# Designed miniproteins, single chains, continued (2), part 66

Each design is a single chain, and the fold is of that chain. pLDDT is the mean over its residues in the fold that is shown.

## One batch from the design tools (miniprotein)

Design m6275
Fold by ESMFold2-Fast:
Structure m6275 (fold): chain A 106 residues (1-106)
Amino acid sequence: DERIEELIERAEALLEEIRELKKNGASDEQLREQIKRLIELALEIARIAEEQGDRESLLKAIGLALRAIGLDIEIDINPNVDKKRVLEELEELAEELLELAKRLAE
């Protein structure tokens, strides 16, 4: 499925960008941009899982999107958010989305 292969490439690119932000530091704006892209990726993976009838992968993708939304809310309401912790959680989310996309490609 060409769509899922594109999502794998997008997940790998996001993971690279998040790792670069972990090295160089990130603004709130940069963190929120990465969160938005992770949410969009998770919802597209969820759509493919739904089309394939894979309920477990669908629920996991939705759960990952909700975790990303929670991080966006935290950044919005907390001016002293621990950006290093947020980046570590974003890296974990990107890794989990990449693994999920690869499983759906089978």
Scores: mean pLDDT 88

Design m6276
Fold by ESMFold2-Fast:
Structure m6276 (fold): chain A 62 residues (1-62)
Amino acid sequence: TTGFKRYVDTNKELLELGKKLEERGLDEAIRALEKKAEEVSFDDVQYGIARAWYEEMKQRKE
């Protein structure tokens, strides 16, 4: 699909961003993820996937 490359690239960027922000707390990292999704004009599917991934990472950390 046309969004596949965007999805892959964004996941890599969000993973790196998440690692840097986890020391500041997962809620802060989630807020950064939300801002990132807004800035890149994600469709709802892309945003939902990124959000769900971050929620899973939060649960795994605990």
Scores: mean pLDDT 56

Design m6277
Fold by ESMFold2-Fast:
Structure m6277 (fold): chain A 67 residues (1-67)
Amino acid sequence: AKSLPDLLAQQGKVDEAAELYVELLRPTGLPPEAIAQQVFKDVRALPGVPDETAQAIAERVEQQLRA
């Protein structure tokens, strides 16, 4: 089932989607690069999301985790 961050990603809402992915995945304890790679792969697999949007969300997730 699609979650709220997946729906935001499909709407091209990069910053909002990234914030929710960070909140969801931060508790996993994975390094920022690993989380960003997982987000890119998962978002890219969503129907109707361009690779450029998936890349932007993944980069924003990594940036927020490093802040």
Scores: mean pLDDT 82

Design m6278
Fold by ESMFold2-Fast:
Structure m6278 (fold): chain A 103 residues (1-103)
Amino acid sequence: ELTNVKNAAVIIVAVAAGAALATAIGVNTLGLSAATAAALASLGVAIANAALALGQTLTSAAAVNTAATIFSLSPATTTTILNVVNANSSPAAIASKIIAAAN
């Protein structure tokens, strides 16, 4: 179902681009409520900050796998999301293409 993919996309964007932009994309691009988008964006930033506090680098692959684990995404969906993240640098393009690929 698209809801778990949308939720994962907000976390992935928040890790890469921060909470404010991830919240905006969650509402404007993904159609989530402001409260849901903000909560997911805050979780993504918290995950990135926890890795940094431990002296670890949170890679794009680690961010995708973490979000996929939280929302119980299939391996096929996780691979598709990882390919989109690796092929795109724009947070808005990443979010839009993740949703397009999940149809």
Scores: mean pLDDT 80

Design m6279
Fold by ESMFold2-Fast:
Structure m6279 (fold): chain A 77 residues (1-77)
Amino acid sequence: MRELAAEGLRASGRQALAMADELEKQGNLEKAQELRRLADESFRAGEEALKLTPEEADYLATLAGSRAQVAIHEAQQ
């Protein structure tokens, strides 16, 4: 459902922002900036998902969510 896809994307964005804040505390400004950019993309994708069909919203959530999760995982290494 579009609402679930949008919620998932917003959750991914919030997670990326939390990680960016932690990286800034560690002095890793470049990775923090990248995660903030990906968080913005996730929030925008969440808004876009509400305008799409449920199937299109699910594809968007899968794509954007996967990108955000990969970046978060890499930042934790």
Scores: mean pLDDT 76

Design m6280
Fold by ESMFold2-Fast:
Structure m6280 (fold): chain A 95 residues (1-95)
Amino acid sequence: SEGDKELLLNLAYISTIALLGAWERRAEKEGDTEVAELIRKYRDKLVELIKNKAPIEEILSTLDELAQALREKGYDEAAADVEASRKYIRDVFEE
């Protein structure tokens, strides 16, 4: 049903935001303030896009940009987690 799809999509968004919060905290604990600020910037942008019901393509593009930026900073594990969240959001939306 459409309502079930919307619920699953919102849960995917919440999980993604929580994942970014966890990586932001880990970067802060390791003294990597630059990466923590990068994650915070993208997390804030994603929250605003979700709040404003932006097109899914803009949300996915934002996650793609973050994953690339994280890889450039050597945060390959964080980038892989972001890519997995992006795939899950897309798969739920295409259901």
Scores: mean pLDDT 89

Design m6281
Fold by ESMFold2-Fast:
Structure m6281 (fold): chain A 114 residues (1-114)
Amino acid sequence: SAKKKELFEQAKDNAIQALDNLLKARIDKSLSDAEKQALIEQAKQYLDEALKNMAEIVGETYSPDMSLEEKKKLIDKTIDLALKSAKSSSEIAKLVAFYLAAGMALDLREEEEK
């Protein structure tokens, strides 16, 4: 239980960092192409770490080569487990925020490959 809570906090922090870097790369017009590429590569690393944490929570193994749909399933499984243990509207709101952040980061990361 304590290990899963720690992994969940790590997954959340990594997903938020991935989203922040991807949004900054898209909207910050002051950045050079090299600075944007560095943010995108850092975001990929943060997102991979978030998905690894999620896989460990659900008892699965993560690979960066997993499909978008397989990565979305990891997010869904992680949130489903967390929601079953939520005891307050505040906890549910935090889980919804994390779910949206992780999903948005994943979608933005996939768009950067086009």
Scores: mean pLDDT 84

Design m6282
Fold by ESMFold2-Fast:
Structure m6282 (fold): chain A 71 residues (1-71)
Amino acid sequence: MKEEVLKRAEELAQRYADLLVKKGVLTPAQAAKVKQQAIDTAKALLDKFPDMVEKFKKLLDEEEKILKELE
């Protein structure tokens, strides 16, 4: 469950980074840093608040909806 949430967070971070590069907002190098920061933040939050895994899953569902509208 935690591993699945982290995998989704990584996939969404990659999609967000790719979107920013596609829109000309960031270079690929800058986007890679944004992706890594998002992944590191998600890991830290899940480690500090393990009881919030289900809430993070719902947050990722909302992020995915927003990304689909922007893509």
Scores: mean pLDDT 78

Design m6283
Fold by ESMFold2-Fast:
Structure m6283 (fold): chain A 72 residues (1-72)
Amino acid sequence: MDATIEAARRLEEEARALRAEAEELTKRGQELLSDPRYADEGKALLARAQELEAKAQELERKAEILRESAEI
C-alpha cells in the first residue's frame, strides 16, 4: 500500500512540474503572438504547452487510480 501511494505521489509531482512548464510556455507563447514577427514561434510554444498539459493529465489520472487502489 505505501509503495502504491509513493508511486502516486511521484506521478503527481511529475504532473505538477509539467503543468508549471506548460503554464510558463503558454504565457511566453501568448506574449510572442502579440507581435506578428514572432507569431510562428508563439504558436510553437503554445503547441508544446498543450502537449505537456496532456501528459500531466494522463499522469494525474494514473495517480488517482493508484490512490483509489490504495485507499482500501
Scores: mean pLDDT 83

Design m6284
Fold by ESMFold2-Fast:
Structure m6284 (fold): chain A 88 residues (1-88)
Amino acid sequence: MEEEKKQEEIDKILARFKKLMTDVLENKDYEKAKEEVRKIGQETGNKKLEEAMLKALDELYKNRDKPLEEQMRVFKKALEEIRKLLEE
């Protein structure tokens, strides 16, 4: 795959995941977010990515009743971990 094309795919997956995390924080639609993550895992064939995303959503869900600063801390850490997995 071309390097630029791979970066576009990474950016799209990160954007989808960021939206899912935001949906969990705002709408508490945790089950649908997990379902979408499973689809991302199937599309990419990357089981480590799927597991990392599911763990991140679980962590956000556990912290959804916490102050926004703590939620955003978890959010940023999750995005960084997922970005690293996608770039490998």
Scores: mean pLDDT 77

Design m6285
Fold by ESMFold2-Fast:
Structure m6285 (fold): chain A 95 residues (1-95)
Amino acid sequence: MSEEEKRLKLLEGMKEIVRTAYDALKAGKSKEEIIKQVNELTDKLIAEYPEYKEEIERFRKEVIYIINTKSRDEALKTLELLMEGIDLEIERLKA
């Protein structure tokens, strides 16, 4: 797998983490349940791409911070913007 293909799959995995948190939050799940799902997906992504562990761990902290510190509506908006940012990076890699 090329470095560009690895980066693309990493970004797709990060987007799945954010989308999962967004969907769970929108569905009215508890912060504890959302954080558990984020941790499970993040641990799986680190296992698949251990060379990116530090970047993935920083991303985990950012997502958990959003869930813990923002109101539900603010968290949903922030997670949506984070997904948009990931999509833009994916498109730049494909260009």
Scores: mean pLDDT 87

Design m6286
Fold by ESMFold2-Fast:
Structure m6286 (fold): chain A 72 residues (1-72)
Amino acid sequence: MEQLLDSQLPVYISRIEADPNDWRAWEGLLKIYDYYVEKGDKEKIEELRAFAEKMAKEYPDNPIVQKFAKYV
C-alpha cells in the first residue's frame, strides 16, 4: 500500500551507490522524493536530501549526479 515506495527506495540508493551514472535509478529516487514532498514527510525528505548532498560532494564533476542531486 502506502509504503511500497519505502521498499523500492533502498534498491535505488544501492544502485546509485554502485553506479552513480545510473540515471534510471536517479529518476526512480526523484519520483519517490516528489511523493514525500507532496505528502509532507519531512523525515524522508531530509534522508533523501542528505543522500543527494553526500553523492554531490563525492562526485562534484559528475554531470549525472550534479543534474539529479540538485532536484532534491
Scores: mean pLDDT 82

Design m6287
Fold by ESMFold2-Fast:
Structure m6287 (fold): chain A 103 residues (1-103)
Amino acid sequence: MKRVAIVVVGHNEAAVFPAAMAKVEEIIAKLSEPVDLVLVDDGSTDGLLELMREAAARLEARFPHVRATVLSLPRIGSDEAARKALSTVEADEVLVFDVGELA
C-alpha cells in the first residue's frame, strides 16, 4: 500500500489555522493509505506552533492511519520550510499546502 505525505507550512496564521485543519481532516478521512502529516511552523510568534502541536496529537488520536509530526523552524521561508519537511518523510505521493491556501 502506498504512503502519502501531507506537509502544511504556516507563519503567523494562527487565526485561520482551524479552518485549514478542517480541510486537511477531510483529505485524511478520504485516504485509506498510511499518512505522514508534517505541520511546519516557520518561526511564528502568534501561537501557531502550539495550535499545530494540539492538532498533531488530536489527528493521531482520531485517525489510526496518520502519523503526525511538528517542525519548529527559525523563519527560513515557506519554500525552504517545505523542503526541510519533505526531507523527514518517505512517501509515494506528496501534498504540500500553505495554511493560508487551505483556509
Scores: mean pLDDT 86

Design m6288
Fold by ESMFold2-Fast:
Structure m6288 (fold): chain A 65 residues (1-65)
Amino acid sequence: EAFQKALQEANELGKKRGEEQSSLTKARIDELRAQDPEKAEAFVRELEDSLAAGRETVRALADAG
Protein backbone atom coordinates (compact mmCIF):
# COMPACT_ATOMS: atom_id res chain seq x y z
CA GLU A 1 0.00 0.00 0.00
CA ALA A 2 1.80 3.07 -1.35
CA PHE A 3 -0.29 5.45 0.77
CA GLN A 4 0.76 3.94 4.12
CA LYS A 5 4.42 3.92 3.05
CA ALA A 6 4.19 7.61 2.07
CA LEU A 7 2.65 8.47 5.46
CA GLN A 8 5.39 6.61 7.32
CA GLU A 9 8.11 8.34 5.28
CA ALA A 10 6.48 11.72 5.98
CA ASN A 11 6.36 10.96 9.71
CA GLU A 12 10.03 9.90 9.71
CA LEU A 13 11.01 13.11 7.89
CA GLY A 14 8.98 15.13 10.39
CA LYS A 15 10.76 13.47 13.32
CA LYS A 16 14.19 14.05 11.76
CA ARG A 17 13.36 17.72 11.13
CA GLY A 18 12.13 18.14 14.69
CA GLU A 19 15.30 16.57 16.10
CA GLU A 20 17.48 18.69 13.79
CA GLN A 21 15.65 21.89 14.78
CA SER A 22 15.98 21.06 18.51
CA SER A 23 19.70 20.30 18.08
CA LEU A 24 20.28 23.63 16.30
CA THR A 25 18.39 25.55 19.00
CA LYS A 26 20.36 23.82 21.76
CA ALA A 27 23.67 24.45 19.93
CA ARG A 28 22.91 28.18 19.67
CA ILE A 29 21.99 28.39 23.37
CA ASP A 30 25.17 26.51 24.32
CA GLU A 31 27.31 28.83 22.16
CA LEU A 32 25.70 31.92 23.68
CA ARG A 33 26.18 30.55 27.21
CA ALA A 34 29.88 29.94 26.53
CA GLN A 35 30.32 33.51 25.25
CA ASP A 36 27.84 35.45 27.41
CA PRO A 37 25.51 33.69 29.88
CA GLU A 38 23.35 36.81 30.32
CA LYS A 39 22.69 37.06 26.58
CA ALA A 40 21.94 33.33 26.48
CA GLU A 41 19.30 33.78 29.22
CA ALA A 42 17.75 36.71 27.30
CA PHE A 43 17.62 34.54 24.15
CA VAL A 44 15.89 31.73 26.07
CA ARG A 45 13.37 34.24 27.46
CA GLU A 46 12.59 35.49 23.94
CA LEU A 47 12.05 31.90 22.74
CA GLU A 48 9.78 31.20 25.74
CA ASP A 49 7.68 34.27 24.94
CA SER A 50 7.42 33.25 21.27
CA LEU A 51 6.53 29.64 22.15
CA ALA A 52 4.16 30.09 25.08
CA ALA A 53 2.81 26.55 24.63
CA GLY A 54 6.38 25.20 24.37
CA ARG A 55 8.02 27.15 27.23
CA GLU A 56 8.88 24.01 29.21
CA THR A 57 10.54 22.41 26.17
CA VAL A 58 12.67 25.49 25.39
CA ARG A 59 13.74 25.79 29.04
CA ALA A 60 14.62 22.08 29.21
CA LEU A 61 16.85 22.42 26.12
CA ALA A 62 18.65 25.43 27.68
CA ASP A 63 19.14 23.69 31.05
CA ALA A 64 20.45 20.50 29.42
CA GLY A 65 23.42 22.49 28.01
Scores: mean pLDDT 66

Design m6289
Fold by ESMFold2-Fast:
Structure m6289 (fold): chain A 84 residues (1-84)
Amino acid sequence: RAADLERMRALLATKGRELAKEMRELLESDPELREAFEREAPRIRERNREAAEELGRLFGVDPETIFRAGVLADEAAIDALLAA
């Protein structure tokens, strides 16, 4: 499991940040997509609450940090997760 967590950190540091930038640019260019994403975010959060709690415990971070980094592609949350 330790090797899997380290691999996940490496993917977040590279592909996670790249995805976050791409998603931000996409949402900035498409207001309809941004509105749909904002509408769905609370429902996605609820569905993934248990997984975020488990991963948060494994990474030593708050579950909200996991959700923001993994689902919302929030760059600040990805940075916080990588610093843990």
Scores: mean pLDDT 71

Design m6290
Fold by ESMFold2-Fast:
Structure m6290 (fold): chain A 86 residues (1-86)
Amino acid sequence: MTASSTITRTLPAAASSITIPVAPTEPAVYDLHITVRDAAGNVLAEHEVRIEVTEEDVGKESELVIPIAPVAAGETITVEAEVTLL
């Protein structure tokens, strides 16, 4: 199963990384393809991350820290995530 989501947020402070909360609903290996863009559509980061989720991890929130090209406070970023279950 493949699912995609888009999150848009304005940064309260200058940043060289972003944190994405993830809360899995079922045990699986999740393959995440994450693209971060600025308000003009420029790619700030593109990363692939694998997360192994066990039954004990279901419903527990975890955080992914993604390094990005430095952006100033007040900038709006868009995070596009494609999730594939393995």
Scores: mean pLDDT 74

Design m6291
Fold by ESMFold2-Fast:
Structure m6291 (fold): chain A 86 residues (1-86)
Amino acid sequence: SKREKIKELMDELIKKYGPEEVSLALLVERLREAGVTDEEMKEFLKKIFESRGEKLTDEEINARYDRLVSKAEEIRKIKEEFEKKQ
């Protein structure tokens, strides 16, 4: 089914990038679709990393966010392309 094939694609992304990175990328995608701004998302990520004992600079947060946005966009494009080809 369509749902099962999407699950297989998500499982492959987890194998490729790891579960933590995929989970963060999915969170970024969801929050951006909900209208959360890039600046609000960066502040949220900063708090997540700080709660794990990581104090990141603004430059490091910007670089980390850019990478997560790129992965989120890749995930979104895979889902959209798959839905169009069904």
Scores: mean pLDDT 76

Design m6292
Fold by ESMFold2-Fast:
Structure m6292 (fold): chain A 81 residues (1-81)
Amino acid sequence: MSKELIEQAKESLREAAKAAEEGDISKAAAYSSSGLLLSALSGDEESTKIAMEGVREADKYIEEGDYKGAAEVLRKTAEEL
C-alpha cells in the first residue's frame, strides 16, 4: 500500500471536483480516471472501492446536469480516501 499514491489520488479527485464545478466535464472525467487509477495502484482495496463508488455517483450527477452535486461527491470521496 502506497500512502503517496493515495495522497495523489485525493489530489486528482479534488481537481476533478473543481473541474465539475466549472462545468468542464471532460477535465472532470480525466481527473476522476486518474484518481481511480492511482487508488488501484496503491494496493489499498478499500480506498479503490471508495474511489470507484464515489466516481460512479458523481457521474450520475453529471448525467443529470448537477455539476455542483458531482463536485460535492468527488470532494467527499477524496476526504474518505
Scores: mean pLDDT 84

Design m6293
Fold by ESMFold2-Fast:
Structure m6293 (fold): chain A 96 residues (1-96)
Amino acid sequence: SKYDEAREYIANNGNELVEKVFNDKEALKLALEVAEKYKNEENLEDRITELALEAKNTPDEKKQIELMAKILGLIAATNEEAYKYIKKQLEKLEKE
């Protein structure tokens, strides 16, 4: 199923892409913008699934990082600790 395909992609590629997002100021800003946009939305799982499949189907690393940033933003929309962690990482990169 498309859910299984998305989960497999995230399991195999998620850690590397998350690390790349956490070292990219623009990607972190995008994640926070997405989190604010979707903070009142429910059932974001289908949207996360579609973004993961789009990331799997693109050879463009920059687009993969952007799509992973959007996924992290959707997770942070309903998880305050994830939101704070992303914000703290952006603040850390702004100091460097």
Scores: mean pLDDT 86

Design m6294
Fold by ESMFold2-Fast:
Structure m6294 (fold): chain A 85 residues (1-85)
Amino acid sequence: MAREHLERAAALAEEAIAIARAGGDPARAAALLREAMEAAGEALAAAAPGDEEIREALAELDRRVRAAIAALDPAAVQAVLDAYR
């Protein structure tokens, strides 16, 4: 169900951001971010044609994640991106 995948994506993204914000393990944050992106992709794939609610919710999640990342130390962001590969 698209909503369950969306809720999972949001929870995983929030956990990844919390780890990065706390100066925790960038490899753990990157692993959670990969899982969040997989879940977001599953939500999009499961969305019915014309399901604007799911698309708007995914766009809102993307905006929130980008805003949270912009508030982080650039060095912490780079460490997570390096581990994400």
Scores: mean pLDDT 77

Design m6295
Fold by ESMFold2-Fast:
Structure m6295 (fold): chain A 58 residues (1-58)
Amino acid sequence: GRDALQRVLRAAQRLNDEGRVAMTPEQFREELRTRYGISDDELQAAADYSRELARQEA
C-alpha cells in the first residue's frame, strides 16, 4: 500500500544522498532490506501501489 511506498521512497532517498546511485537494482533492494528493515513484502506492496499510480497517469 501507500505507507509501504512512502517508506521505500524515504529509504531510497537516503541511499541516494549517500552516493549509492550506482548500485545495481539487486544491491539496492538488499540495502533496503538489511539497513532499513524493508521486507520483500513491503517492497512488493510499494511496487504494486507504484504500478497502480502509473496506470492512473498513463
Scores: mean pLDDT 72

Design m6296
Fold by ESMFold2-Fast:
Structure m6296 (fold): chain A 80 residues (1-80)
Amino acid sequence: SAMEKIEKAIKEFEEKAAEILSKMSEEERKKAKKVWDETMVKITELEEQMKKSKDPEEQKKLVEEIEKVLKEALAKIEEI
């Protein structure tokens, strides 16, 4: 299901981000945590849109947007 894809993408992001943060200095962690927090706010908004949508095409686009947001956030964290 679309929700299963979202849950998997979030879990993979959280797992990879946590591993990267575990190797960071205190200052780098603060920067990474800000990216993480801002990303999770955006993901929550997209998940709420997903739950309200009855259009399969809109749901597919929302899943793709969530996956893109998570991928871009992970890349930003890796660049710290």
Scores: mean pLDDT 86

Design m6297
Fold by ESMFold2-Fast:
Structure m6297 (fold): chain A 82 residues (1-82)
Amino acid sequence: MEAVIKDSDSLEELIAKGEEYRKKGEKALKEGDYDKAIDYYNQAIRIYEEGLKKYPNSKELLEKLMETSVNLLEAAVKKVFS
């Protein structure tokens, strides 16, 4: 699935797009599909990183980026130890 970011995306739209992919990652992680979880978390991270380029002072985007990075690490660790 594709994460599409538009130059016209608002802060709220970027957060919503990132959360959509983060939630898909959580579902995949719960189902034991670690590769799919990693892919979705990487897409969420990309959205938050691009959002921070547009809104560099957004604490919410930074917090979402950090939370998703932890989720990505958890999925990667579970993949190695599964």
Scores: mean pLDDT 82

Design m6298
Fold by ESMFold2-Fast:
Structure m6298 (fold): chain A 70 residues (1-70)
Amino acid sequence: MTLADLFEELGYPELAAAVRTDAITRANFEERVKELMEKEKLSRREAVKKIVETIERAAAVGREAARAIA
């Protein structure tokens, strides 16, 4: 199962498209997946899910920070 397939299954088709078309973006995400699998003993799917959750948390924190200064 490819990284793009996993992003698509998780509901992130734009991330799936990015890793299909950009070799640098794909390599960067693949390295992050390998780090999470090695460090936290996650499956490939679990590692991709954690990356997505991290992106969502960062976006949520950004929204809260924007509210605090607006």
Scores: mean pLDDT 75

Design m6299
Fold by ESMFold2-Fast:
Structure m6299 (fold): chain A 79 residues (1-79)
Amino acid sequence: MHKKKAEELIEKAKELAEAGDYAGAAKQLALAAKYYEEAGDLSKFASLYSTAGIYIALARLQGKEEEAKEAFEFAKKLL
């Protein structure tokens, strides 16, 4: 079920972000967004993908450029 899987990924993303792993959080949010897109919930898709983009920017600000690039490429391939 897409919604349950997406909710689990959002919870993991929250845990990663609270730990300072913004690149990891972005990957989980991008995957959750894909599940909402598959379920036809474009509003949640757009919101989650936007938040993933913000977290990728935060990872770059932390000096984690390689991790941020990997997270961006991961999100892009899911489209």
Scores: mean pLDDT 84

Design m6300
Fold by ESMFold2-Fast:
Structure m6300 (fold): chain A 96 residues (1-96)
Amino acid sequence: MKEELEEKVKKKIEEAIEELRKNLKEDQELIIEEESEEGLKYTVVLVAKGSITIAFLFEENGEIYAGIVGSDDKELQERAKKKLSEIRNVPEEVFD
């Protein structure tokens, strides 16, 4: 089930990236939320404006895993971190 959830999230991220690329010059935001029956929760925020930044967070057994990938655009990275921290009610410092 965990591996199936990870594969599902990966596929949704790939589909979201393809959708954002269709109008890449426009300011766009997509949010993906997925949860397993065992309570493993994934949240992904994709922010696009000329490039795509992806912020992700998942929690397993009380441990938080967070990261940012994609564009080196500082504005997009800050937007993605802020949005994800607001959604999950965690500090932005989890991405450090």
Scores: mean pLDDT 80

Design m6301
Fold by ESMFold2-Fast:
Structure m6301 (fold): chain A 97 residues (1-97)
Amino acid sequence: GSASVSYTATEDGTVVARVRADPPPRVEVYINGKKAENVATGTDVDGEVYAVVPNVKKGDKVTVRVSGVPAGTTVTVTFYLNGDLAAPVFTATAVAT
C-alpha cells in the first residue's frame, strides 16, 4: 500500500523527513505537487528511512509519499528543518491504503 504526509515549510532551507514503518518503506518527496530533485535518501542503522530535501522555500508544501508496505501499515513521518534534529517541526501518522 501507500500513504502520504505533507508539511508546509515555515522557513527557507533543508527539510529532513524521517519515516518509520514496518517493513521499511520506499519514500518519494514532492514539492508543491512536483517530484523533488536532488533528494538524498537512506536508511539509518535502526531501520528508519530518511530523505534530505535541499532548497525548500518558506510556504512550500513538502509531501512524503510512502510505498512498499502492506495496506493497513501505520506510517509515522517526522520533519526537521535546517539540521535541528533535536526539535522536529512536524510529526504526522498515516495508514497505508
Scores: mean pLDDT 80

Design m6302
Fold by ESMFold2-Fast:
Structure m6302 (fold): chain A 81 residues (1-81)
Amino acid sequence: GLEGLKKAAEYGKKGDVEKALKALEEGAKQAEKEGKGLEGGSALGMALISYGVGKVIGDEEFAAEGIAKAAENGAKAILEG
């Protein structure tokens, strides 16, 4: 789960919303298999909220940054939990 979330954060920082979401979805599924489903699922949920807000306001950079932040927070929760 952790590596997928780190990869999602990297894609989000580069502004690649589609690759960031895909990497985060994969990371969340792996986290669930590793007993970190709450941490991975929370990261995915927060990323989807940021994505939705970004689409409504027409700001793809806002969506990308929100996804990156959600992925970083999820990765930190897995490492420190």
Scores: mean pLDDT 82

Design m6303
Fold by ESMFold2-Fast:
Structure m6303 (fold): chain A 91 residues (1-91)
Amino acid sequence: GMPEEMLEGVEEQMLERSKEVAKKTAEELGGTEEQVEKAVKLTEELVRERFAELRAAMAAGGVLTPEELGQLYLELLEEAKKIAKKVVEEA
């Protein structure tokens, strides 16, 4: 399986990129500073939750492939955009 140090590095990279996408999307939608901060926080919580679930699955004998990591990354970016849109539109 993937070493924990490598998985931690991947999590931090995905986290930073997802937070950036959430911030930019909320700002582009005309969100307030508070809405931008909320979108970033909710995106961070989602990324952390998904990686906690991934670690649990790997501990149970799951194998993580580079293709699955790539798919997760794309899914997290799309979810970041959805979170930002929802936070700004539901204010």
Scores: mean pLDDT 83

Design m6304
Fold by ESMFold2-Fast:
Formats: structure tokens, sequence, C-alpha cells
Structure m6304 (fold): chain A 75 residues (1-75)
């Protein structure tokens, strides 16, 4: 029981870190898009930023799910 809860919390922490890393990548490409003068290059960086933002949201959701599972097992 307790070991399983800790395992789920560790998994949540792992996914939160992944979400943070992908959010950072999204922010970098969003900034590159703002600095781009070529519309095609700007669109490419915007697409990349959106892609990494989606990945960050996905990992954040998974982290929340693992935290909820840990809380449920503690009850």
Amino acid sequence: KKEEVEKLRNKADEYEKKASEFQKLSDIYRKKAEEATDPEVKAAYEGLAEHYDSMAENYKKQAEDYRKKAEELEK
C-alpha cells in the first residue's frame, strides 16, 4: 500500500518534470516565432511551440492522474 503510493507519487513527479521541460521548449519556439521576420519561418516556429505546449499539457494531465491515484490508495 505505502510503497505503491510512493511509486505513483514518484511517477507524478517524473511527468511534472517532463511537462516543465516541454513547456520550456514551447516558450523558446514561441520567442523564436516573435523574432522571425519570414512569415513561413514564423508559422513553423508557432507550430513547433503549439506541438510542445500540447505535449506539456498531456504530461501535466498524466501527472495529475497519478497524484489522484496515489490519494485514492491512501484512503
Scores: mean pLDDT 84

Design m6305
Fold by ESMFold2-Fast:
Structure m6305 (fold): chain A 72 residues (1-72)
Amino acid sequence: MKEKQFLLGAATLLGLAAAHASDREKVRRYARALIQLGAKDLGEEVLRWAEGSPEEFRRAATALADEYEKKI
């Protein structure tokens, strides 16, 4: 039950980060929300990806959001 809520939250935040990949401040806010949700390693990885190209970040974040959604 709590695990499904966590997975849905993580997938949603990753999807929002992907949608706003070119907005570094929004990506940082979504990464911090992931850390607050308990996904510290994932949130830190999103911050790292945000330093690269927005297109590559968008693809990576979208793929990972899909993987989290499949676990629900």
Scores: mean pLDDT 78

Design m6306
Fold by ESMFold2-Fast:
Structure m6306 (fold): chain A 61 residues (1-61)
Amino acid sequence: GQAQDDEIDKIVDDALAKVLAGEMSVEQGKAEIRKRLRELGFPDAVIDAAVAEFEARVAAA
């Protein structure tokens, strides 16, 4: 639902902001996204999609 999509977007945005600020590596950002979404009970397919979006946004920045 909308609330779940908003939570995923926040987690991806938080990781992206930290990587772009030089506070963490891309691999650390990917690990943070996977950990946080798994703790919230999201299935692996959703987690993998969120990580792929994060990687695409890092590459575009």
Scores: mean pLDDT 83

Design m6307
Fold by ESMFold2-Fast:
Structure m6307 (fold): chain A 90 residues (1-90)
Amino acid sequence: MGELDEELVREKLEEVLEKENPKVVKELKEGEGRIKAYEVDGEMLFYVENASEELVKEAVEIFKGKPIEVVGLDSEAVKLLVKLHQEELK
């Protein structure tokens, strides 16, 4: 996925941040990888950037059973986080 996907993710995140004044709940870092969790009106918004599989798994474990929206610049990490989170909700 290309630059257009990254731009759409950024625009979506900026819209949420401007409207809802979100609280940062958790930040996970591993080398160049980062996952930030925001709380917006009882929902969890995850920003994912250069995250490893291990960092994604850690985020999923912390936020099991909560509804989340995932945005990020790393499409593979975003897909993995969404998949693992959906599997944990069942």
Scores: mean pLDDT 64

Design m6308
Fold by ESMFold2-Fast:
Structure m6308 (fold): chain A 67 residues (1-67)
Amino acid sequence: SKEEEEKKAQAEFYLDVVIHTLKKNKASKEEAELALEDLRRYFKEMGLSDDFIEELVKRFEKAIEEL
């Protein structure tokens, strides 16, 4: 549905914003791990499926390997 597509797009956009902020601020790996826990909680609250949340987590982990 359009609502599901918008929800997924919102989640991906927010993920990108968090990743950008962590990189801009030269966050530690520990700070990135705390941000990931907050992201997991946020995505769960949005009602995203566990499978989609794990996909977003993998994207996050790959992006923060550059920290």
Scores: mean pLDDT 85

Design m6309
Fold by ESMFold2-Fast:
Formats: C-alpha cells, structure tokens, sequence
Structure m6309 (fold): chain A 88 residues (1-88)
C-alpha cells in the first residue's frame, strides 16, 4: 500500500473510534450514567488530540504508522470496555 493510502486509512480509523466515543457519551448521558459519560468524554478528548497530532504529522510527512496503529488499537479497546459497561 502507498504511504498516502496508509495515512488516509489511519485518519479514517481515528475518526471512526472518535465517533464511537461520542455516541457512547451521548447514550450514557441519556441513561443518567454520569461516570460512564465522563469516561467517554475523556476518551473522545484524547482521541481528538491524537487526530490533531496525526493530521499535523501527515502534513509534515512524519507519520509513524506503527506508533499510531498501537494508539488506535488502545483507544478501540477502551471504547469496547465502555460499551460493555454501558450494556450492564
């Protein structure tokens, strides 16, 4: 895969995980689960920071794909954990 295609895929993956965190926060708020809503918001904010950093690294041709994949996987796992808590 070209570097440009890898960068686009990673950006899309970050945005997808961020959208999941946003939806979790909204659902937790609607259910009155304040602690889960707070955790989902913190996760959303962390992913938004990663998105901004990734966007700058893409513009500068400095994107470390392996480093960003590891971070995306970590945030994806946290989203899954919050989903499990929401369903209890």
Amino acid sequence: MSKELQEVVEMFAILAVRSSAYLLKKIADKKGNKELAKKAKELYDDISKLYSETKQDVKNGKLDIDKYRKKIEKYSSKVTELEKELLK
Scores: mean pLDDT 80

